# Designed miniproteins, single chains: the designs that were tried, part 115

Each design is a single chain, and the fold is of that chain. pLDDT is the mean over its residues in the fold that is shown.

## One batch from the design tools (miniprotein)

Design m3990
Fold by ESMFold2-Fast:
Structure m3990 (fold): chain A 60 residues (1-60)
Amino acid sequence: SMAELRARMQALLEESNKLTRDLAKKQREGTISEEEANEMVERIKRLNDEIAALLRQALA
């Protein structure tokens, strides 16, 4: 249903936003390695790709 699709997209957006804030905080504090930062960036990219795919699916 459209309501379920919207709820899933909202959950992914919230997760992406949280990871982005966590990454920025850890980078400012110097508590994250380059490898960990790259892993978090890749995870954020995947979440954004999933959101884009769900939006495309909703319009099909």
Scores: mean pLDDT 86

Design m3991
Fold by ESMFold2-Fast:
Order: C-alpha cells, then structure tokens, then sequence
Structure m3991 (fold): chain A 65 residues (1-65)
C-alpha cells in the first residue's frame, strides 16, 4: 500500500501534467506526464539516492524550477 507521502504527492500533481513531465525530465525518468504509485516510488527513490529530503516541498520545488 502507498505511504501518506506518496498519496499526498499524487493528489498535489493531479491534473498538473506539464509539472509532472518537468519533474520526470529533471529526475531522468520516462516522460509521460502520468503519476501513479510506481512513478511516485521512482521519484522518491531518485531523491533518496541523491540524499534529498523526502518531502512534498522538495518534489514541488524540483518540478517548479
């Protein structure tokens, strides 16, 4: 089952396809504008290996820069 953080990330980006694509490009993930549980897990894994904070704020800042 998804963590509360994963659900929060999915809800924030709901309907924001272009921001999801920007986030995917910055993390070198497949760019399809879709944000399901597997895509969120890949985002959090990418942040963890870069020693970035695992927070919604970090993900949003990365997408909006």
Amino acid sequence: SMSPLEKEIMEYFKGKEELVKKLQEKLNLPVDGKLGPEEVDRILTSLAVRDEPLTLETVVKLAEE
Scores: mean pLDDT 80

Design m3992
Fold by ESMFold2-Fast:
Structure m3992 (fold): chain A 62 residues (1-62)
Amino acid sequence: LSPEARRALLRAVDEAMEALGADLITVEVLDKAIEIVRETVADPAVRAEVVAALEAMKAQLE
């Protein structure tokens, strides 16, 4: 991941955990983080990179 994508990913996960009141990274947290990234990350390349990384993390938890 690029440094920008890493920052966007970490910010989205933190925001998703806060929104859901979650203490652990769950599939629900990752789904919310993907939603936040799609809404907030304006650069399509960075957005695609972050979404792909979050979806890969989600696949490992299912």
Scores: mean pLDDT 83

Design m3993
Fold by ESMFold2-Fast:
Structure m3993 (fold): chain A 68 residues (1-68)
Amino acid sequence: SAAEIAQLEARIEEMRREIERLREEIERLRATGDPSLVPRIVGLEIRIIGMEFEIELLEEKIKELKAS
């Protein structure tokens, strides 16, 4: 339904904003040049990858709903 699609689109937008915040945090950490922060940066990058995968699954669900 249109309401279900709108809810999924809103969820994707929330996740995209969170990814943007995480990318800003990574840039801040990288700017320090501190090698002790590398594991934290890697952890944040892995989290972004996971969220991008979740967005892909939600976009696929929207496609199925639009095709129905």
Scores: mean pLDDT 89

Design m3994
Fold by ESMFold2-Fast:
Structure m3994 (fold): chain A 98 residues (1-98)
Amino acid sequence: GTRTLLVTVKLKTPLSLEEGKRLAEDIKKALLKIPGVLKAEATVDEASKGKVINVRVEVDSSVDEEKLKAEIEAVVREVAAEYGLEVESIEIEVVEER
């Protein structure tokens, strides 16, 4: 089976649309390297004016959920740090199970 996670990343500093798209792509690529991640999409929330990145992650439902959430959070923070950015909050919720 698969489970879909919605990851909401709120940044302390707003990004330009170009920088936000670049950050979103790098987050997506990094998340795809995590064992058990099957698909990842990351987009800039246009209503947030560059402060929010929305990430949708499809994972194997047999993977430990809490361990996977911790790995996702760590990877997102690491990628943001490479950009010199501080993360205000990360929220992860299960939105679909198949």
Scores: mean pLDDT 84

Design m3995
Fold by ESMFold2-Fast:
Structure m3995 (fold): chain A 62 residues (1-62)
Amino acid sequence: SMDETLRLAYAYALQEARRLAETDPARAVEILRTAARTLESQGTPLGREMARELREEAERLE
């Protein structure tokens, strides 16, 4: 389903960003912000909520 696809995209972005957080925080932030834009562009409540969470994670890394 679309929701499953969005959840997988969210999980992958978060996992990859966390892997990079200590060694390349700028790249981790880029991944999170790119994923957030993609998720919110879907126009669903789930996509918007996941985008908000990814942006909050990016803000914590800056």
Scores: mean pLDDT 85

Design m3996
Fold by ESMFold2-Fast:
Structure m3996 (fold): chain A 83 residues (1-83)
Amino acid sequence: MKIGELVGKEEVEVEGEEAIQAFTRELLREAAEGVLEGYVYRLTVHEATREKVKATVEKFTAEVTEEERADARAFLARLEAAE
């Protein structure tokens, strides 16, 4: 895919193992859904321990291929089936 313009940026600090797991699962879901809408997420991890994660999450416009959309749909279907 070709990355375009930065459209969103968030600094994230998450504390606690359960909160980190929930954050990671939601970020993966949002990233896959974003691909279907013509967006990509970039995660820059500043700190990652069992109890604390600090990261920058950036959202870009992207020229997404149909193959990449198919992969995102397959990922979301597997994620939904695992719940």
Scores: mean pLDDT 81

Design m3997
Fold by ESMFold2-Fast:
Structure m3997 (fold): chain A 74 residues (1-74)
Amino acid sequence: SAFNQRLLERSTAIGDATLARTTNPEARAIAQEARDVGVEILETSEDPAKQTAGVLIVIGGAVQAGLLDGVAPP
């Protein structure tokens, strides 16, 4: 659906933006894994519960990466 496509596009953009600004290698690894897992769920599942889980995984990874990332670049 157009709605599911927009969720995929927006979640991918959030994941990519998080990776672009994250400098700590451990935070980057968390952000990358969460983006990849969440996006895979959003690409492969039409189930609304799985779509919600995919979005929450991407957002959760972005939040965790932000909390663990240093305020200064390396």
Scores: mean pLDDT 82

Design m3998
Fold by ESMFold2-Fast:
Formats: sequence, structure tokens, C-alpha cells
Structure m3998 (fold): chain A 66 residues (1-66)
Amino acid sequence: MSVEEARRAAANAEAAARADGGSVEVTVTDEKLTLTAQNGAVFEADIADAEAVNRALTGGVIAGSA
């Protein structure tokens, strides 16, 4: 996916975690997306791999919410 698409998906993931009373921090670079949930769980995915990015965001929201 594009960096812009990844940033939008990251913002949506942060909003979803916040809505559930949790928190996640997402960093997007030209090559990687890194999601840190509640300072314990870290998920990484290459931006070029849209499926891996979506899996990382989904896992991160689950770990950071609830």
C-alpha cells in the first residue's frame, strides 16, 4: 500500500483503540509500519505488504484495547 494509505489506516486503528478505552501508538515510515500497544506488544509490517499491515493493525488494536 502507499504511505498515505498506511497513515490513514493507522489513524483509524488509534481511534478504534481509543473508543474501546485502550491506546496504541503507530509509526509509519516509507518502508515499515510499527504499532506499539500499551507499551507491551509491538507489531511491525512492511508498507509494501498491505495484508501484513492490516494484520499488524488488527492485532495491535486487540492488544491495545479491552
Scores: mean pLDDT 76

Design m3999
Fold by ESMFold2-Fast:
Structure m3999 (fold): chain A 71 residues (1-71)
Amino acid sequence: SLAERFLALVLEIGRLLAEMLRKQGHEELAEAALAQLEAERPALEAFAREHATPELVEQAEAQLEKVRAAL
């Protein structure tokens, strides 16, 4: 579903941030960021169910791919 794809995008962005922080030696910040993401998961799921559209998800997926390529 679109909500699942949107949630997957948000979670992947969070994982990339955590990986970047870990590579720079900021393990505690990486753990805190992931913990915050998990704490916000119900709110993120609710937001995704209400706001995920094909256009938004496709644009976000394209932007994430650019971020991944830049890392």
Scores: mean pLDDT 82

Design m4000
Fold by ESMFold2-Fast:
Structure m4000 (fold): chain A 69 residues (1-69)
Amino acid sequence: MISDEQIDEALDKLGKDYLSRSELKEVLKLLGIEATDEQIDKAFRKADVDRSGLLNRSEAKLAIEEIAK
């Protein structure tokens, strides 16, 4: 199981306050999560509630949890 602490560490390594789709894919790689481009796109769109095209840290956690479910 992926823990919140593992997600926080991966986000800290990236050093970004906001994540693009490509940066979300990079975080998933750091966590060892295998996901298809379709799964990433769906999770990103679901977490990007304000449609900014970027995920803040909390939204990125929601996207990662949705993919890891």
Scores: mean pLDDT 77

